# Designed miniproteins, single chains, continued (4): the designs that were tried, part 56

Each design is a single chain, and the fold is of that chain. pLDDT is the mean over its residues in the fold that is shown.

## One batch from the design tools (miniprotein)

Design m13925
Fold by ESMFold2-Fast:
Order: structure tokens, then sequence, then C-alpha cells
Structure m13925 (fold): chain A 80 residues (1-80)
């Protein structure tokens, strides 16, 4: 269960870095938004699968919180 949380965290952190780099390199805001939406969908799916596999309620809650924090950070990057 702890390994599932760690994987979701790593994937989310990497996704944020890729979105930030894309925003810096991309001239078209629509392409940055599309990339961020795809990355968000990927992280959401990863979190959902981890939640389905996890047996520890504390780990499930941590993954849910991590996903909500990730969504908020993605929005902050897009809004800046």
Amino acid sequence: DEELLKRVKTIAENALLFIEKRKEQETDPERVKEFAEQALKFVENTAKLAIERAKNPSVIEEIKKLLEDFKKKVQEILDS
C-alpha cells in the first residue's frame, strides 16, 4: 500500500514538472492546456487504480488528498 502512494506521488510530481516545462517552451496557450488536461487525466487514472488496489484506508485518504493537491497545482500553473 505504501508503494502505491509512492508511485502516485512520483507520477504526480513528474507530471507537474512536465507541465511547467511545456508552459515555458510552448507559444500557444491552448497546447499547454491540452497537455495539462492529458497529464491530469493520466494522474487521475493512476490514482484511481492505486485506490482500487490499496487495502489501507489511511493510504487511500493520502492518495485522494495528493490527487486534489495535484489538481490545484495544475490549475495554479495554468492560471499564472
Scores: mean pLDDT 83

Design m13926
Fold by ESMFold2-Fast:
Structure m13926 (fold): chain A 114 residues (1-114)
Amino acid sequence: SEKIEKIKEIVRETAREMIEALRRAAAESESPALRDTLLAEAQLVRDTEDFIITSMDGLSSAEEAYEFAKEVLERTLADIRARLSAQGTPLAARAVEELERIRKEGLERMEEVM
């Protein structure tokens, strides 16, 4: 499906932006523990991207693809938010805000495909 392929591309772009934001935050961190956490979250985003894209090969409609991507991204980001918020640093808080913005923009782009 042409629409499913467009949703896959938006998922890849959204994940890429999230990974870049997490890597920038890691580079700014003077805490080794926070840096390692941010890099681990970047890897989780990459693994989540691969899971979403692979799972979409089994889906028959763009609506199913959108709902699946939305659900998985929201769950993954909720987990990342909880861990980063627990760090209690301004850098971690800014990373969470950036990820939430990227998620919102990605989902809005996916909705435009529908």
Scores: mean pLDDT 91

Design m13927
Fold by ESMFold2-Fast:
Structure m13927 (fold): chain A 73 residues (1-73)
Amino acid sequence: VGARVAALAAAVLEALGLPEAAARLRALLEAVEAAGGKPTPEQLAGLAELEALLRAGVAAAPEAARAVVEALQ
């Protein structure tokens, strides 16, 4: 379930013109899954940074974010 939400967030980041942030989110998710699903404090900090970028990007380009969510839902 968390993996699907993170995949959607990564797709939205790519659509917002942040492909490096999307790649970082996918890498962090893979590392968390490899560690048994429990993120380290460093991974949590990275996820919080990516969440802030996603929130700001959605606020700046809500139509682009909406289109990605609709396509994946």
Scores: mean pLDDT 73

Design m13928
Fold by ESMFold2-Fast:
Structure m13928 (fold): chain A 56 residues (1-56)
Amino acid sequence: MTKEEIIERLLNKKDFTKDPISDKYLDLKTAKVFEYKGKRFALGKKSYEEAKKLLK
């Protein structure tokens, strides 16, 4: 997944129960909070690591 695709998915998030990057339901036990440009997003563990790698 490209850096641009990740940014688009984060900014266009509509469903609070899903990981915007993987489009899978969030597992609250493993979900991590990712901060980007002052906004906080709940992401699955794999999506968090991918966003961290590509965005910083």
Scores: mean pLDDT 74

Design m13929
Fold by ESMFold2-Fast:
Structure m13929 (fold): chain A 78 residues (1-78)
Amino acid sequence: SKEAARSALEAVLESMKENNMSLEEAIEGLKYRAEELEKEGEYEAAEILREVRKKLEKAKSREEAIKILEETIEELEK
């Protein structure tokens, strides 16, 4: 579900903003969470997290990664 994807992305965004999670840690976290969501039958959410992870892998800074996460969360709220 889009809701499951949004919740997972919001958790990563909070960790980056409040706990100084690195870009590399965020990428690994998204990989792990996508695998867990897929095991739970949340295939759409897992695929959304995989696409976001690909965008983060191309990000040149932590700030760019935060913007990608914020923009994706906003889109999923529509």
Scores: mean pLDDT 84

Design m13930
Fold by ESMFold2-Fast:
Structure m13930 (fold): chain A 97 residues (1-97)
Amino acid sequence: LSRALSDGFLAAIELARLKENGELDKVSEEEKKRMEEAIARGVRAFDLIAAAFNARHGLDEEAERLLAQAEFDLSIEELRAVENEEGLDALLARHEA
């Protein structure tokens, strides 16, 4: 999780700087897609963390919305069974393999 969040955050900052400096056209199409993929992965990792917290606090509707937004094929029950960050990291890895 921490790596996916960090990579996504750094990619978002870099993409924003390239746009502000007018240098986006100087970046290859492959590098742009790589940054976009890192951002998307970071967003999914964040949504998974948010869904887990909401599920643990009885906010099941919000947890289900976040899981659907991130396209995770996970039940609220499976999410509630996760006890630590390692468990969340395993769920993220399973859905990104």
Scores: mean pLDDT 76

Design m13931
Fold by ESMFold2-Fast:
Structure m13931 (fold): chain A 70 residues (1-70)
Amino acid sequence: KIEELKEKLKELVKEMEIKFEGDTIFAKADVETGQKISELIFEIVEEKNIKTTSKERLEFLKKVVEEIKK
């Protein structure tokens, strides 16, 4: 289930250029695509029942994006 959500996230990220600078995310995408990404991240966190801080969520997203770009 989590792997399925990661694959959906990879598909969306491949359609846009996402860059991280500190705690800031820069993305070239429409609002709809950005909302879908946010929803997928929320679902992944919920499925793992992880209590996360904003920093932990950002680090998780960075890892997923790095995996996609490789």
Scores: mean pLDDT 61

Design m13932
Fold by ESMFold2-Fast:
Structure m13932 (fold): chain A 80 residues (1-80)
Amino acid sequence: DAEKRQQQRDKNYQDFLNNMKKFDELVKKGGSLKELENLINKAKENLRNIGKLDPSLQRMVELLLEYLDRKLEEVKKSYE
């Protein structure tokens, strides 16, 4: 069912955006690194689910996962 797969992909994308919004808000507040890592991990799970639902997006998912890892490391450096 292509429509059901598209709906699941769209849901994962919205969940990804919501987790990234929470991450950015928490960074501005100087929140805990553990909470920031949890939000990035949730966002990464959403991206991996998108790649599983649509294998044609797998390369873009890989690039976004690398981006999230870099973003978290940059934030960690700001806490040093």
Scores: mean pLDDT 86

Design m13933
Fold by ESMFold2-Fast:
Structure m13933 (fold): chain A 73 residues (1-73)
Amino acid sequence: MQAKRDAIYIQKHEEIYGKLSPRSQEILNEYLERAGLSREEAKELAKKLTESDQEVSDNFSLAVEREVARRRE
């Protein structure tokens, strides 16, 4: 089961990341580093967004920012 979920996540991540400009990709990477989010944690966040039936890539960026804020508190 994990292999199928991982494949779907990789595809979704490529779709979302590919839609971002190079500058937006840099900003997203900076957020992940500042939050101390591992690749696995970012993957889990993306899975939760997929499970909530939200197709808006902008919501992923907002979710990352919320996770950053949560960890800073």
Scores: mean pLDDT 53

Design m13934
Fold by ESMFold2-Fast:
Structure m13934 (fold): chain A 80 residues (1-80)
Amino acid sequence: MEKENEEKFEIIKEMSKISQEMAQLHTRLREEDEKKGEIAWEILKRVIDLIIEAMSQDLDGMKKILEEIKKLLEEVKKLL
């Protein structure tokens, strides 16, 4: 139980860090290219939905959602 709660907390921290990085990338992309900014905004909305979904999941479900969020971050980075 203690170890599982620690792992869940680390996943939540990583998700929060990725969402912050993605928000910064979205701001930068909007300033340079409006269309890229729109794509980044749609991806950021999906990440927020996934974070909300993760709060109702077990550890394995949270890990799967984290991997999906990481893939979405890489998609936004490709727009740079």
Scores: mean pLDDT 83

Design m13935
Fold by ESMFold2-Fast:
Structure m13935 (fold): chain A 80 residues (1-80)
Amino acid sequence: MAAEEAEREERIREMGKKLVALLASLGKQGDAEGWSDEELIQRFQAKVDAEAEQIRKEFGEEAEEEYRELYEETVQRLSG
């Protein structure tokens, strides 16, 4: 069954919310542990890579690509 456009939009929105929540969580942990911005980004990337692998197993390569693209946009906004 092909996904409806609304279902795809909901999936993308949910993945985006999870990425923002993950970054916020890692930011709080980084503040507590004294991480640099580079360490924060590195740890964020490691968590995203693990989640992307799980998404690929459950929803396929297209969903992984969508998630990785959202991650890259997030990192670009942080790094300038």
Scores: mean pLDDT 75

Design m13936
Fold by ESMFold2-Fast:
Structure m13936 (fold): chain A 90 residues (1-90)
Amino acid sequence: SAAAAWGARMAALAEWLGMPAALVERLRAGDPAAARELHAAMTPAQKAEYLERAYAEALAQARANNDQEAIAEIEEARPALEEKIAELRA
Protein backbone atom coordinates (compact mmCIF):
# COMPACT_ATOMS: atom_id res chain seq x y z
CA SER A 1 0.00 0.00 0.00
CA ALA A 2 1.01 3.65 -0.31
CA ALA A 3 1.07 3.95 3.49
CA ALA A 4 3.35 0.91 3.86
CA ALA A 5 5.64 2.24 1.09
CA TRP A 6 5.76 5.64 2.82
CA GLY A 7 6.60 4.01 6.18
CA ALA A 8 9.41 2.00 4.59
CA ARG A 9 10.87 5.14 2.94
CA MET A 10 10.75 7.12 6.22
CA ALA A 11 12.39 4.22 8.10
CA ALA A 12 15.15 4.04 5.45
CA LEU A 13 15.71 7.82 5.75
CA ALA A 14 15.94 7.64 9.56
CA GLU A 15 18.39 4.70 9.37
CA TRP A 16 20.52 6.56 6.77
CA LEU A 17 20.61 9.61 9.11
CA GLY A 18 21.79 7.41 12.01
CA MET A 19 18.62 7.86 14.07
CA PRO A 20 17.98 5.48 17.03
CA ALA A 21 16.83 1.95 16.07
CA ALA A 22 13.65 2.42 18.15
CA LEU A 23 12.60 5.40 15.99
CA VAL A 24 13.42 3.48 12.77
CA GLU A 25 11.21 0.55 13.84
CA ARG A 26 8.32 2.84 14.84
CA LEU A 27 8.50 4.51 11.40
CA ARG A 28 8.57 1.07 9.71
CA ALA A 29 5.42 0.16 11.70
CA GLY A 30 3.67 3.30 10.42
CA ASP A 31 3.54 5.27 13.68
CA PRO A 32 2.53 8.85 12.69
CA ALA A 33 4.02 10.24 15.92
CA ALA A 34 7.39 8.79 14.85
CA ALA A 35 7.18 10.74 11.54
CA ARG A 36 6.70 14.02 13.46
CA GLU A 37 9.57 13.07 15.79
CA LEU A 38 11.88 12.39 12.79
CA HIS A 39 11.03 15.77 11.24
CA ALA A 40 11.63 17.57 14.57
CA ALA A 41 14.95 15.71 15.07
CA MET A 42 16.32 16.55 11.58
CA THR A 43 18.71 19.48 11.25
CA PRO A 44 18.26 21.93 8.34
CA ALA A 45 21.35 20.34 6.73
CA GLN A 46 19.80 16.84 6.99
CA LYS A 47 16.54 18.16 5.48
CA ALA A 48 18.54 19.60 2.56
CA GLU A 49 20.30 16.23 2.03
CA TYR A 50 16.92 14.46 2.10
CA LEU A 51 15.47 16.83 -0.52
CA GLU A 52 18.50 16.29 -2.83
CA ARG A 53 18.19 12.50 -2.46
CA ALA A 54 14.40 12.52 -2.95
CA TYR A 55 14.76 14.65 -6.10
CA ALA A 56 17.49 12.40 -7.55
CA GLU A 57 15.43 9.24 -6.80
CA ALA A 58 12.26 10.73 -8.34
CA LEU A 59 14.13 11.78 -11.49
CA ALA A 60 15.89 8.39 -11.78
CA GLN A 61 12.54 6.56 -11.40
CA ALA A 62 10.86 8.75 -14.04
CA ARG A 63 13.78 8.13 -16.44
CA ALA A 64 13.70 4.36 -15.75
CA ASN A 65 9.97 4.38 -16.62
CA ASN A 66 10.59 6.55 -19.74
CA ASP A 67 7.93 8.92 -18.35
CA GLN A 68 8.65 12.09 -20.34
CA GLU A 69 5.82 14.07 -18.67
CA ALA A 70 7.12 13.23 -15.17
CA ILE A 71 10.72 14.04 -16.20
CA ALA A 72 9.64 17.48 -17.50
CA GLU A 73 7.63 18.24 -14.33
CA ILE A 74 10.46 17.13 -12.01
CA GLU A 75 13.06 19.19 -13.95
CA GLU A 76 10.71 22.22 -13.98
CA ALA A 77 10.60 21.99 -10.14
CA ARG A 78 14.42 22.12 -9.83
CA PRO A 79 14.84 25.93 -9.33
CA ALA A 80 12.28 25.99 -6.47
CA LEU A 81 13.96 22.93 -4.90
CA GLU A 82 17.43 24.53 -5.18
CA GLU A 83 16.13 27.70 -3.47
CA LYS A 84 14.62 25.60 -0.63
CA ILE A 85 17.90 23.68 -0.20
CA ALA A 86 19.87 26.97 -0.15
CA GLU A 87 17.52 28.35 2.56
CA LEU A 88 18.02 25.20 4.66
CA ARG A 89 21.83 25.48 4.29
CA ALA A 90 21.94 29.21 5.13
Scores: mean pLDDT 80

Design m13937
Fold by ESMFold2-Fast:
Structure m13937 (fold): chain A 81 residues (1-81)
Amino acid sequence: SIEALREEMAEALREAGLEELAERYAAAKTMEELIEIVAEELVRRTKDLEKVKKTIERFLKEGNEEQKKFAEAVKKVLEKE
């Protein structure tokens, strides 16, 4: 379930020393909020922004609903600034 996934990811992030990110994951109530957190961190930490852009374009064109939601979240993060 989304609840179990949220708790599992938060625990893993705490073990990795990413306490602030773990708190954001634990506070997320919906799949959309989890996707937004992952998208923001991907953009923040990526070493190849063009590759990320190509991946989200592919997801928007041919991805499933979850992949499209993720791609839209990444696109919004990239377009905010």
Scores: mean pLDDT 72

Design m13938
Fold by ESMFold2-Fast:
Structure m13938 (fold): chain A 114 residues (1-114)
Amino acid sequence: STADYLEELATQARNLADLADEIAKKSKNPEAQKFAQKASDYLRKGAEHLRKASEAARAGNFEEAQKHIDEAVRDLEKAAEYFKKASELATGEDKQKMERLARMARSLAVQARA
């Protein structure tokens, strides 16, 4: 169902935020770490909006669900932007990890729009 799909995306966004926090903590560049932490915060906000969208969809309130989906997409896109900024400041393996996080956040935003 739409509700189950949105709840699964919320779980994926939270898991990505947890991974991002671990990667950020190990980052050698303090400014890259700050951007990655901000991206993680946006992933958690996006996950919360997806959870609310799931609850609204389960209640049959699809107009309210769509509003929450739109907010989640904006938050997930913001997360991708901040991971990209972190990757531009990072080097080596940290850069590659931040680039992967940006792609994963972008993928979640695309899936939420579907």
Scores: mean pLDDT 90

Design m13939
Fold by ESMFold2-Fast:
Structure m13939 (fold): chain A 67 residues (1-67)
Amino acid sequence: SKMLLVFSEKPQDIVDQVIELMKEKNISGIEFLTPDHELAKKYEIKEFPSAVIIDSTTKEELEKIQL
């Protein structure tokens, strides 16, 4: 299955955009993270806010999305 990791300083400002993205990509799992989180470095996130779609089992990157 797929999971969405959202990197944002203010998650409240992007909740509606994230809900629409989850519907469009058929994603049921989500985690909101800060830009300084270690996973932002792992997935090479350089622009914020941004999201990465990962496989929830393998944690492999499937897609990056700038928000």
Scores: mean pLDDT 82

Design m13940
Fold by ESMFold2-Fast:
Structure m13940 (fold): chain A 55 residues (1-55)
Amino acid sequence: MAKERQKAIEQMKKDIAALKAQRAALHATDPGLSPPAPKTYEILSSEEVAALARA
């Protein structure tokens, strides 16, 4: 029996499903990310994470 692992798997499934739905919605509604930021400056690395978290 792996009830504890079952819970972890369920949590991951929900996370995967949520991300999948989120990506599908983005691609269906607005196919294409706005800020691709190919250079990835170190300032963007730290600030980007904070900005994305609040956005």
Scores: mean pLDDT 61

Design m13941
Fold by ESMFold2-Fast:
Formats: structure tokens, C-alpha cells, sequence
Structure m13941 (fold): chain A 90 residues (1-90)
């Protein structure tokens, strides 16, 4: 189903972000956020359009945390928490 595909994509994204938070520089993590935002929005538009606004909001919140704190780990935590909640409601 489209929801199963979205769930799988979210799990892959969260795994990639978790690994990046352990080994990547803050600048590389920011580039990863931007790339994953574009990929997830494109995927959601095709398979789960009802979640496009929620996904955009989660990335916007993470970027806001990054701008206010400069803490990439906190920004990743915002995405991880938000997507886990989103997947649990789907």
C-alpha cells in the first residue's frame, strides 16, 4: 500500500539521519536535511499526498531549531520524534 511505502521511506530516512548525527560535520548534516526534505516531499506527493503538509512542517521546525540553536543534533531529534509520531498515526 502507499502507506507501507511511506513508512519504509521514513524508516530509511531516520536511520540515515541517526548515523549522520554520529559521524558527519554540522555542514554535511545541513546538506543532508535539505536533500532529504526534497526527497521526502517528492515521495509524499506521489504516494501519500495527505502527509505533504506535515512533512514540510516537520522539516521547517527542524530548520528553525537549527537557526535558533545551531545544534544539528537537536534538529535531527525534532525530525526523528516528529516522523515517529506521524508513522504511528498512519
Amino acid sequence: SPLEKLRAAVEKMLTKLLIASQIESPEDVLKLFERLKEEMLKFAEQYAPEFVEDIKRLFDEAIKVLKETGDFRKAIEVLERGFRELVARA
Scores: mean pLDDT 77

Design m13942
Fold by ESMFold2-Fast:
Parts: C-alpha cells; sequence; structure tokens
Structure m13942 (fold): chain A 100 residues (1-100)
C-alpha cells in the first residue's frame, strides 16, 4: 500500500545518507493540530544525513496525523546505522504518548 511504499522509500534514503561506520537517530513529536517538534537528535553522521532522517520522520508522522487521539501526541523515532563493511540497518517506530 502507499504507507508501505513510503516506509520503504524512507528506509532506503536514510541508509544511503550514511557512510560506513556512521549511525543516526532522530525523534520527533507530532500533535493532533499538526505541530512538529524535534525532541532528540543523536548521531556520528553528517548534518545532511541527520536532516535526511528528520525529513523521513516528519513525512512518516504526517501520514499518521489523522490517527492521533485527543490528548495524545505521536512520537516517531527513525534510527539508521551502517557498519564498517557497509551493511545497513534502519528502523522506524511509532508510539502514542500523553500530551506534555
Amino acid sequence: DERSRLVKAHRERVLAALEPGEWAEVRIRLTPDGKIEVIEERSTASPEAVETLRQAAVELARFYRDEIPEGKVLVVEVRAERNEKGEGRASISYRLEPEP
């Protein structure tokens, strides 16, 4: 479906942004009114690679905007890693949390 294609495309983009030995993690929060806040960024990668993960998190979060219950926020975490051999792993997690 469209969601699965979007997830696959973003996984490929974030992995392509990393060089061997690099990793990056971005966490964002999306409110029901569509406000996005970056809550954490951790990486050994370039600013450009981190921006790629941030863009992936934002786009994926917006796909779930209409599914956010009242009184909740959506937290999206995008994590990507490439080892010294060039083998890559990417994960995307979604969770609902109470509004702060």
Scores: mean pLDDT 82

Design m13943
Fold by ESMFold2-Fast:
Structure m13943 (fold): chain A 73 residues (1-73)
Amino acid sequence: SELERQIRLYEELVRILEEILNLPPFVAPEGLSPAERLEFLFERINELLSQLSLEQLEEASKKFLEKVKEFEK
């Protein structure tokens, strides 16, 4: 579904941000609904984005655009 595709894309964004910050991968709680998982991902993305320098944000944006293109295939 489109929602599941968006969740996977946001999970990829979280991984990109965590790798740039040299953080371990976060683990979402099991048993979350798709909507709850999306909310958890948005909170994590906002937290990680607040920690990035401008240079790290540019790197993350470039890597994320590559992932978006792969998901469009």
Scores: mean pLDDT 79

Design m13944
Fold by ESMFold2-Fast:
Structure m13944 (fold): chain A 106 residues (1-106)
Amino acid sequence: MEKYLKLAEEALREGDARRAAEYVAKALNLLSAEAFEKGKYGLAMGAHETARKAREAARTGDPELALQAAELAELTAKMAKSEGDTKSAELLERAARLLREAAELL
């Protein structure tokens, strides 16, 4: 997960918003898989749906999809934080920030 978020940050520095959104989607797919294995189904579903919207933003270049993904990541982060999962919450908050930055460049 960390590796893909760093690659997303690098892509944004290079002005490649589509690549950044794709890397965020990859990070969140890994989070979703880990959450599912741990029985955290709400977190898994939130991360998976955010990844789906981020991939569609990467594919289409639609800033609205990137913003929707960012908002869902923020909601999922709030849920994770309420469950005491600070690590997942911080990861989702970072993903949301990167998706908002990607939307500005799309």
Scores: mean pLDDT 89

Design m13945
Fold by ESMFold2-Fast:
Parts: sequence; C-alpha cells; structure tokens
Structure m13945 (fold): chain A 80 residues (1-80)
Amino acid sequence: SEELELVQRFVLLLRAGDERARAIAEAIAALAKEVGLENVTRRQIAERAGVSVRTLREYIPRFSRRAMAAVITALELARA
C-alpha cells in the first residue's frame, strides 16, 4: 500500500539522520496532537518543520490524513 511504502521510506530516512524527514514527522505529530489530523494543512506542516511546501511535496507527494498517520507511525517505529 502507499501508506506502507511511506512508513518504510520515513523509517529509513529517520534512522539515516535525515533532518528534514525528522522535522516533517515531528511537525505532523505535534500538529495532530494540537488540532487533530483532519485540520492539519500542508502550509502548517511546512511552517512548523521549517521547510518549503515544495520540499514537503518531495517527501510526501500525495497528502492525505492516512499519509500523515503513516509518517507518525514511522516516527514511533524509528524511536523504538
């Protein structure tokens, strides 16, 4: 599935020390806790992570609530 591929990719990036992947994942996790996944926008993630919307699209080409949940799952797995 697209979500499984996104989890795997982000786990690898996070474990490799990709600072942008970490900033994006932590931004999504923080915003999800603050406003709920359904209310999180690409602009808010880019702003919180300190990346451009273009960079965010390169890391997560298809934005959805499921994609954001997959990135949060990857962050949790990379911390274990």
Scores: mean pLDDT 89

Design m13946
Fold by ESMFold2-Fast:
Formats: C-alpha cells, sequence, structure tokens
Structure m13946 (fold): chain A 64 residues (1-64)
C-alpha cells in the first residue's frame, strides 16, 4: 500500500482527537467508532482495514 508513515501518524492524531472529544461529551465510544472510521478513511484516503486499525489504536490510547 502507498500509505506513508506520516499519513498514518496524522490519521491516528485525528482519530484520537475525535475520540477524546466524544469521550468528554459522554458519548459511547463503541457507538461512535464507525463514524470515526468513516471520517479517517475519507480524510486520508485509507482503506477500511487501515482506517479501522488506526481507530483501534486511537481508542486504546483514549481509554488509557
Amino acid sequence: MEVTEETLARALALAEALLRREAEEGADLDSIKPQVVAVVQETFGLSREQAEAVVEEALRRVKA
């Protein structure tokens, strides 16, 4: 895949920021996860698998 490490780092930062915002608003992160995956996929042109992996890592960081 032609995705660079810089693109993945930016995608991770966006996903983490979106998930942190939703967590602060008291949202169920498991419910919002598909929306965050869609935003990351659309913003960075990632495959669904790449976007899901990025969001899973961001979710792990937000829950820590």
Scores: mean pLDDT 80

Design m13947
Fold by ESMFold2-Fast:
Structure m13947 (fold): chain A 92 residues (1-92)
Amino acid sequence: MVEESEKKLREAVRLLREAARNPEKREEYERRAGELLAESAGETSEEYREKLTEQMPAMAKAVKSFEERKEELDKGVQELAEAVEKVVERLE
């Protein structure tokens, strides 16, 4: 159980990193990572649950930071598109 849980956690981390690289599949990778994290939590021993509880605030903070950066990135792309459109309009 512990080895399977650890393997699922490592795969979840990999999927979260991949979500950062692939905007088109970000939602799919985030969802899959969430499923693996939930499955891992269900398979843990009491000692491992205590270690996860200690790390939960750090994980929650990382997820929040990721969502905030995703929102900023989306806004930046829209602002760049508007700036390019204005340049094109001035060249016409």
Scores: mean pLDDT 61

Design m13948
Fold by ESMFold2-Fast:
Structure m13948 (fold): chain A 99 residues (1-99)
Amino acid sequence: SLPAVEIAPEYREETEEQARAAEAKIAAGDGSGLVTSVATDGRRVLVAAGVFSSEEKAQEALEAFRAEAARLGLEMTGEIMGEHDGKYVFRAVATAKLA
């Protein structure tokens, strides 16, 4: 399972709004949603989820997430990918490194 990340209270409302937008984008078909937030310890957090009709598209989206996390100086803390009901689903989490 993906690691649990506690979102700082001041960012919870905007994080929930981003999550709803991401869910709507995924529900519209072959897509991924991205959520950017801040953890209770002040670290930047990047979360993505996606649902695709093909494994290739899901892998491409996951690789794009890894590239974006690396560009932002974040480290991958969790990723899962699998098939469910004929769709390819992924979830990924990246966080800022502890100083």
Scores: mean pLDDT 77

Design m13949
Fold by ESMFold2-Fast:
Structure m13949 (fold): chain A 95 residues (1-95)
Amino acid sequence: SESVLSGLETALQDARLLRDEVLELAEKALTVDPALLPEARRKAELALRAIDRGLGELRSALKQVTDPEIKAKIEAAIAELEALRRQIEEALERA
């Protein structure tokens, strides 16, 4: 269970880093260098695909987990990944 929770935290940290990279590139495209916009869009597409894969894996894990505490943590992680996904989409809409 500790190993499962450690993997969950790593996946969330990776998703947060991908979101941060996309948001930084999108902001720079809007404020400093419009030539960065294609790169921001490319990075966003890759980040969304990675997050969607992570969501699929967590939803699969949720079906196999019987511990209510671990189940709640996986559900919280799914909610956070969905929020990160929305933030990436919103950043691209502003760009």
Scores: mean pLDDT 84

Design m13950
Fold by ESMFold2-Fast:
Structure m13950 (fold): chain A 72 residues (1-72)
Amino acid sequence: AKASKAGLEALGEKVAAAEFGETVEGVVGGQPVRITLSADPAVLGAALRAAGAELDGEDATDAVTRGIARAG
């Protein structure tokens, strides 16, 4: 659970540092995750929620948000 939150924060940091249209990769709960940035935030949000729900539904969104904030 704690390790999953750290992975989600790291993924959030990569997303925030990436340019539009760039593909970012990370590992969350031992699973490789690949996300392509798009103009539609709903697509990104759906992908992140799916990854979070599989590992630790508690605070998964908050962990990603903290990662994004730390990168900025």
Scores: mean pLDDT 58

Design m13951
Fold by ESMFold2-Fast:
Structure m13951 (fold): chain A 119 residues (1-119)
Amino acid sequence: GKESLLRSFREDLLAAAEHGEVLAPGVALNLAQLMIERGASEEELEELRELVERVRAHMEARVAAVEEEIARNPTSELRARLVLLQGALESAREAIRLLEEELERRRREEEERRRELLE
C-alpha cells in the first residue's frame, strides 16, 4: 500500500543521492509532503533534506552536461532527457524549500513551548 510506495520513493532518492541516478519528476516533493503528513521526526526530515540537496547538486551537473551535448548535436532523445532532468531538479528545489519551512516552524513551536513552561 502507501508504505510500499514510500519505501520505493526512498530507495529511488537514495540511489539518486549516492550514485547520481536520474530521479523521476515529482518524487522528491511527493516524498517530502508524505513524510510531513505522516508526522516524521525532525531528524528524519533533516536527513531527507540532506539527501534531496545531494540529488539537486547531481541533477544540476547532469542538466549542464546534457545542455552542452544538445548545443553540439540536438536530438529528440537528449531534449526528452533534459525535460526529465529539469523536472527532477525543480521537484528537488521545491522539496528543499518545503522541508526547510517545516523544520523552521517546528523549531519556532518548540521555542514557544519552552517560553510558556519556563518563565
Scores: mean pLDDT 81

Design m13952
Fold by ESMFold2-Fast:
Structure m13952 (fold): chain A 70 residues (1-70)
Amino acid sequence: SIEELEKEIRRILEEEAKASEEEIEKVLNYIRQGRGSHAGALIATRLKADEETMKRLSELAKKLMEELGL
């Protein structure tokens, strides 16, 4: 579901990437707009996520965009 995917993305961004609530909302907003490249750029430039975390976030963002019909 959309809710479960957003919850898991929030968890990973908060716990593993150490993102602030403002950064989490910006990432989710880009994903909700179908701007996956913008979300990825923000994660790469502002968040201190490792390669494995980045790959998991990418897959979850893809699933969320598919659920949103993007």
Scores: mean pLDDT 80

Design m13953
Fold by ESMFold2-Fast:
Structure m13953 (fold): chain A 92 residues (1-92)
Amino acid sequence: DYEKEVEEEDKKIEELKKKIGEDPSAENYLELGKAYLNKAKALAKLGKLEEALKLYDKAIEAYKLAIAMAGPDNKEALENLKEAEAAKEKLL
């Protein structure tokens, strides 16, 4: 159920935003990026392509922040960034 997945990711995004307000760490930005990416994928499956593209951009931004904080050796953030960029390109 992609609609339920969007709702679950929305709740996770709001919880992560609050957590980042207290601890703006690379790990928390990485998790925020993952939540945005998962929501974008679900929205794309629902045919909401414009909304999905906006969420891919937010995921890319969050991953770039995680990389800036932890440095370029954070392979997980780099791999997730590449996935988000590739997924966005497929919708264009």
Scores: mean pLDDT 85

Design m13954
Fold by ESMFold2-Fast:
Structure m13954 (fold): chain A 68 residues (1-68)
Amino acid sequence: MSLEELREELERLLEEVLALLDPEQAKVARKAHDIVLQEIDTLDEASAKALLELYIRHYRQLLAELRA
């Protein structure tokens, strides 16, 4: 997957997570996500891809738990 495709997948998963949270939790999660993306933008492509894949995996796990 390209860096752009990984970012799009992470954003899609975040929107699904945010839909399952209350407004205050969603606000905190969005801010945390924005900080992570800012940090990823300072990394080289290989490190950025690895970190995006890690967060995609974490969001998929979180969605499974929230839907249980």
Scores: mean pLDDT 82

Design m13955
Fold by ESMFold2-Fast:
Structure m13955 (fold): chain A 75 residues (1-75)
Amino acid sequence: MSDEELVERARELIEQVRASTDGARAVELLREARRVIAQISDEETRARLLEELADAGGGIALSPELLAAMIAEQA
């Protein structure tokens, strides 16, 4: 699977997140999109897609629990 194919899949998933009216479904799609994005070798492309995913999720995409866990490890 090429980076180009992964980018296309990630963008489709991001559009599905934006169209979702169900928070639980949106979180499922966000997790799948993150897994696809993680397979992309180009760091700049990954960063841009993660920004688009965060915008699509309206902040829900940022997983407050994961952010809290990262902060707790530094405390």
Scores: mean pLDDT 69

Design m13956
Fold by ESMFold2-Fast:
Structure m13956 (fold): chain A 69 residues (1-69)
Amino acid sequence: SAAAEKAAQIAKLEKQIEQLNKFIELHRKDLEEAKKAGDEQRSRFLDLAIKNSELTLKKLEEELAKLKG
């Protein structure tokens, strides 16, 4: 049913948002450590990864908001 499909999609998005938030926080810690170590290449990689993940997070949050009304 449409209601069951909507509920399943909401649950999937909420799980993805939770996992992505945990991933972003771990990468922020790694970025801080890389910066302190002077690892410029790793710092650039992590900064880009965090920014891309934050963009994905915004899209997932927008999708979730639309589904919930």
Scores: mean pLDDT 89

Design m13957
Fold by ESMFold2-Fast:
Structure m13957 (fold): chain A 72 residues (1-72)
Amino acid sequence: GAMADAIARRAAEVALQYLKEGDYETAANVFRLAAKYATDPEMRELFNQAAEYAEKGDAEKAIELARKAIDT
């Protein structure tokens, strides 16, 4: 519900901070946590994709997908 999705968005903001710091592994793990809390299936898929791109070192694509998820 709305509360779980709010927690997911907050977790994603924390993951974005780790991406900015260059900690892609921690960012990916936090994006997966965001996906776990997300009850919206579109938001969940976008956070899982953000985690995958963060693991690949594609910070730009990870940020794009995470922001799209937060704006859902």
Scores: mean pLDDT 87

Design m13958
Fold by ESMFold2-Fast:
Structure m13958 (fold): chain A 72 residues (1-72)
Amino acid sequence: MTVEEAIKKAKELGDKAVEYAKKGDLKKMGEYMGQMVHLGSSTGDEVLPVVKEEDKKVGEAIDERDLEEVKK
């Protein structure tokens, strides 16, 4: 796998994790996050910043959803 392919795949997996986080499907979110992290650890340093940015987006999506639920 090339670095370019790995970066593209990490972004796709991260975007799917964000989508499921917004839907409240935490199991599917975790599956896509796990695949993204595994890809980052397998491919090296150039993919890790992309993984970190996507992880941050997932966290923000969870926080936004939780805030909305608490607000009623």
Scores: mean pLDDT 75

Design m13959
Fold by ESMFold2-Fast:
Structure m13959 (fold): chain A 96 residues (1-96)
Amino acid sequence: SEEDQLIIGRGLVETLRRMAEVLRERGEEELAEKLEEFAKRLEKAIEEKDFEGFFKIYEEFQDFLHEEAPTLPEELREELLRILEEGGRRTAEALS
């Protein structure tokens, strides 16, 4: 449903912003700014109910993570994964 898509989208935006905060705390300012840019673009697409644009931005984000994740320290990668898993859990709970 549209309501479910909005819940999923909002959950992803929140998760990206939390990841950006952790990256900034660890001195990865450029990566943090890029995640905040993705979060803002996703948020705009959700507000406009542009789900096609949302999925395109999400694919760009996934490509970015695939390229950048191997450059990060293992500890930081594990912390970001925990945030992603927590975000997924919260989104699943909101859909229930």
Scores: mean pLDDT 83

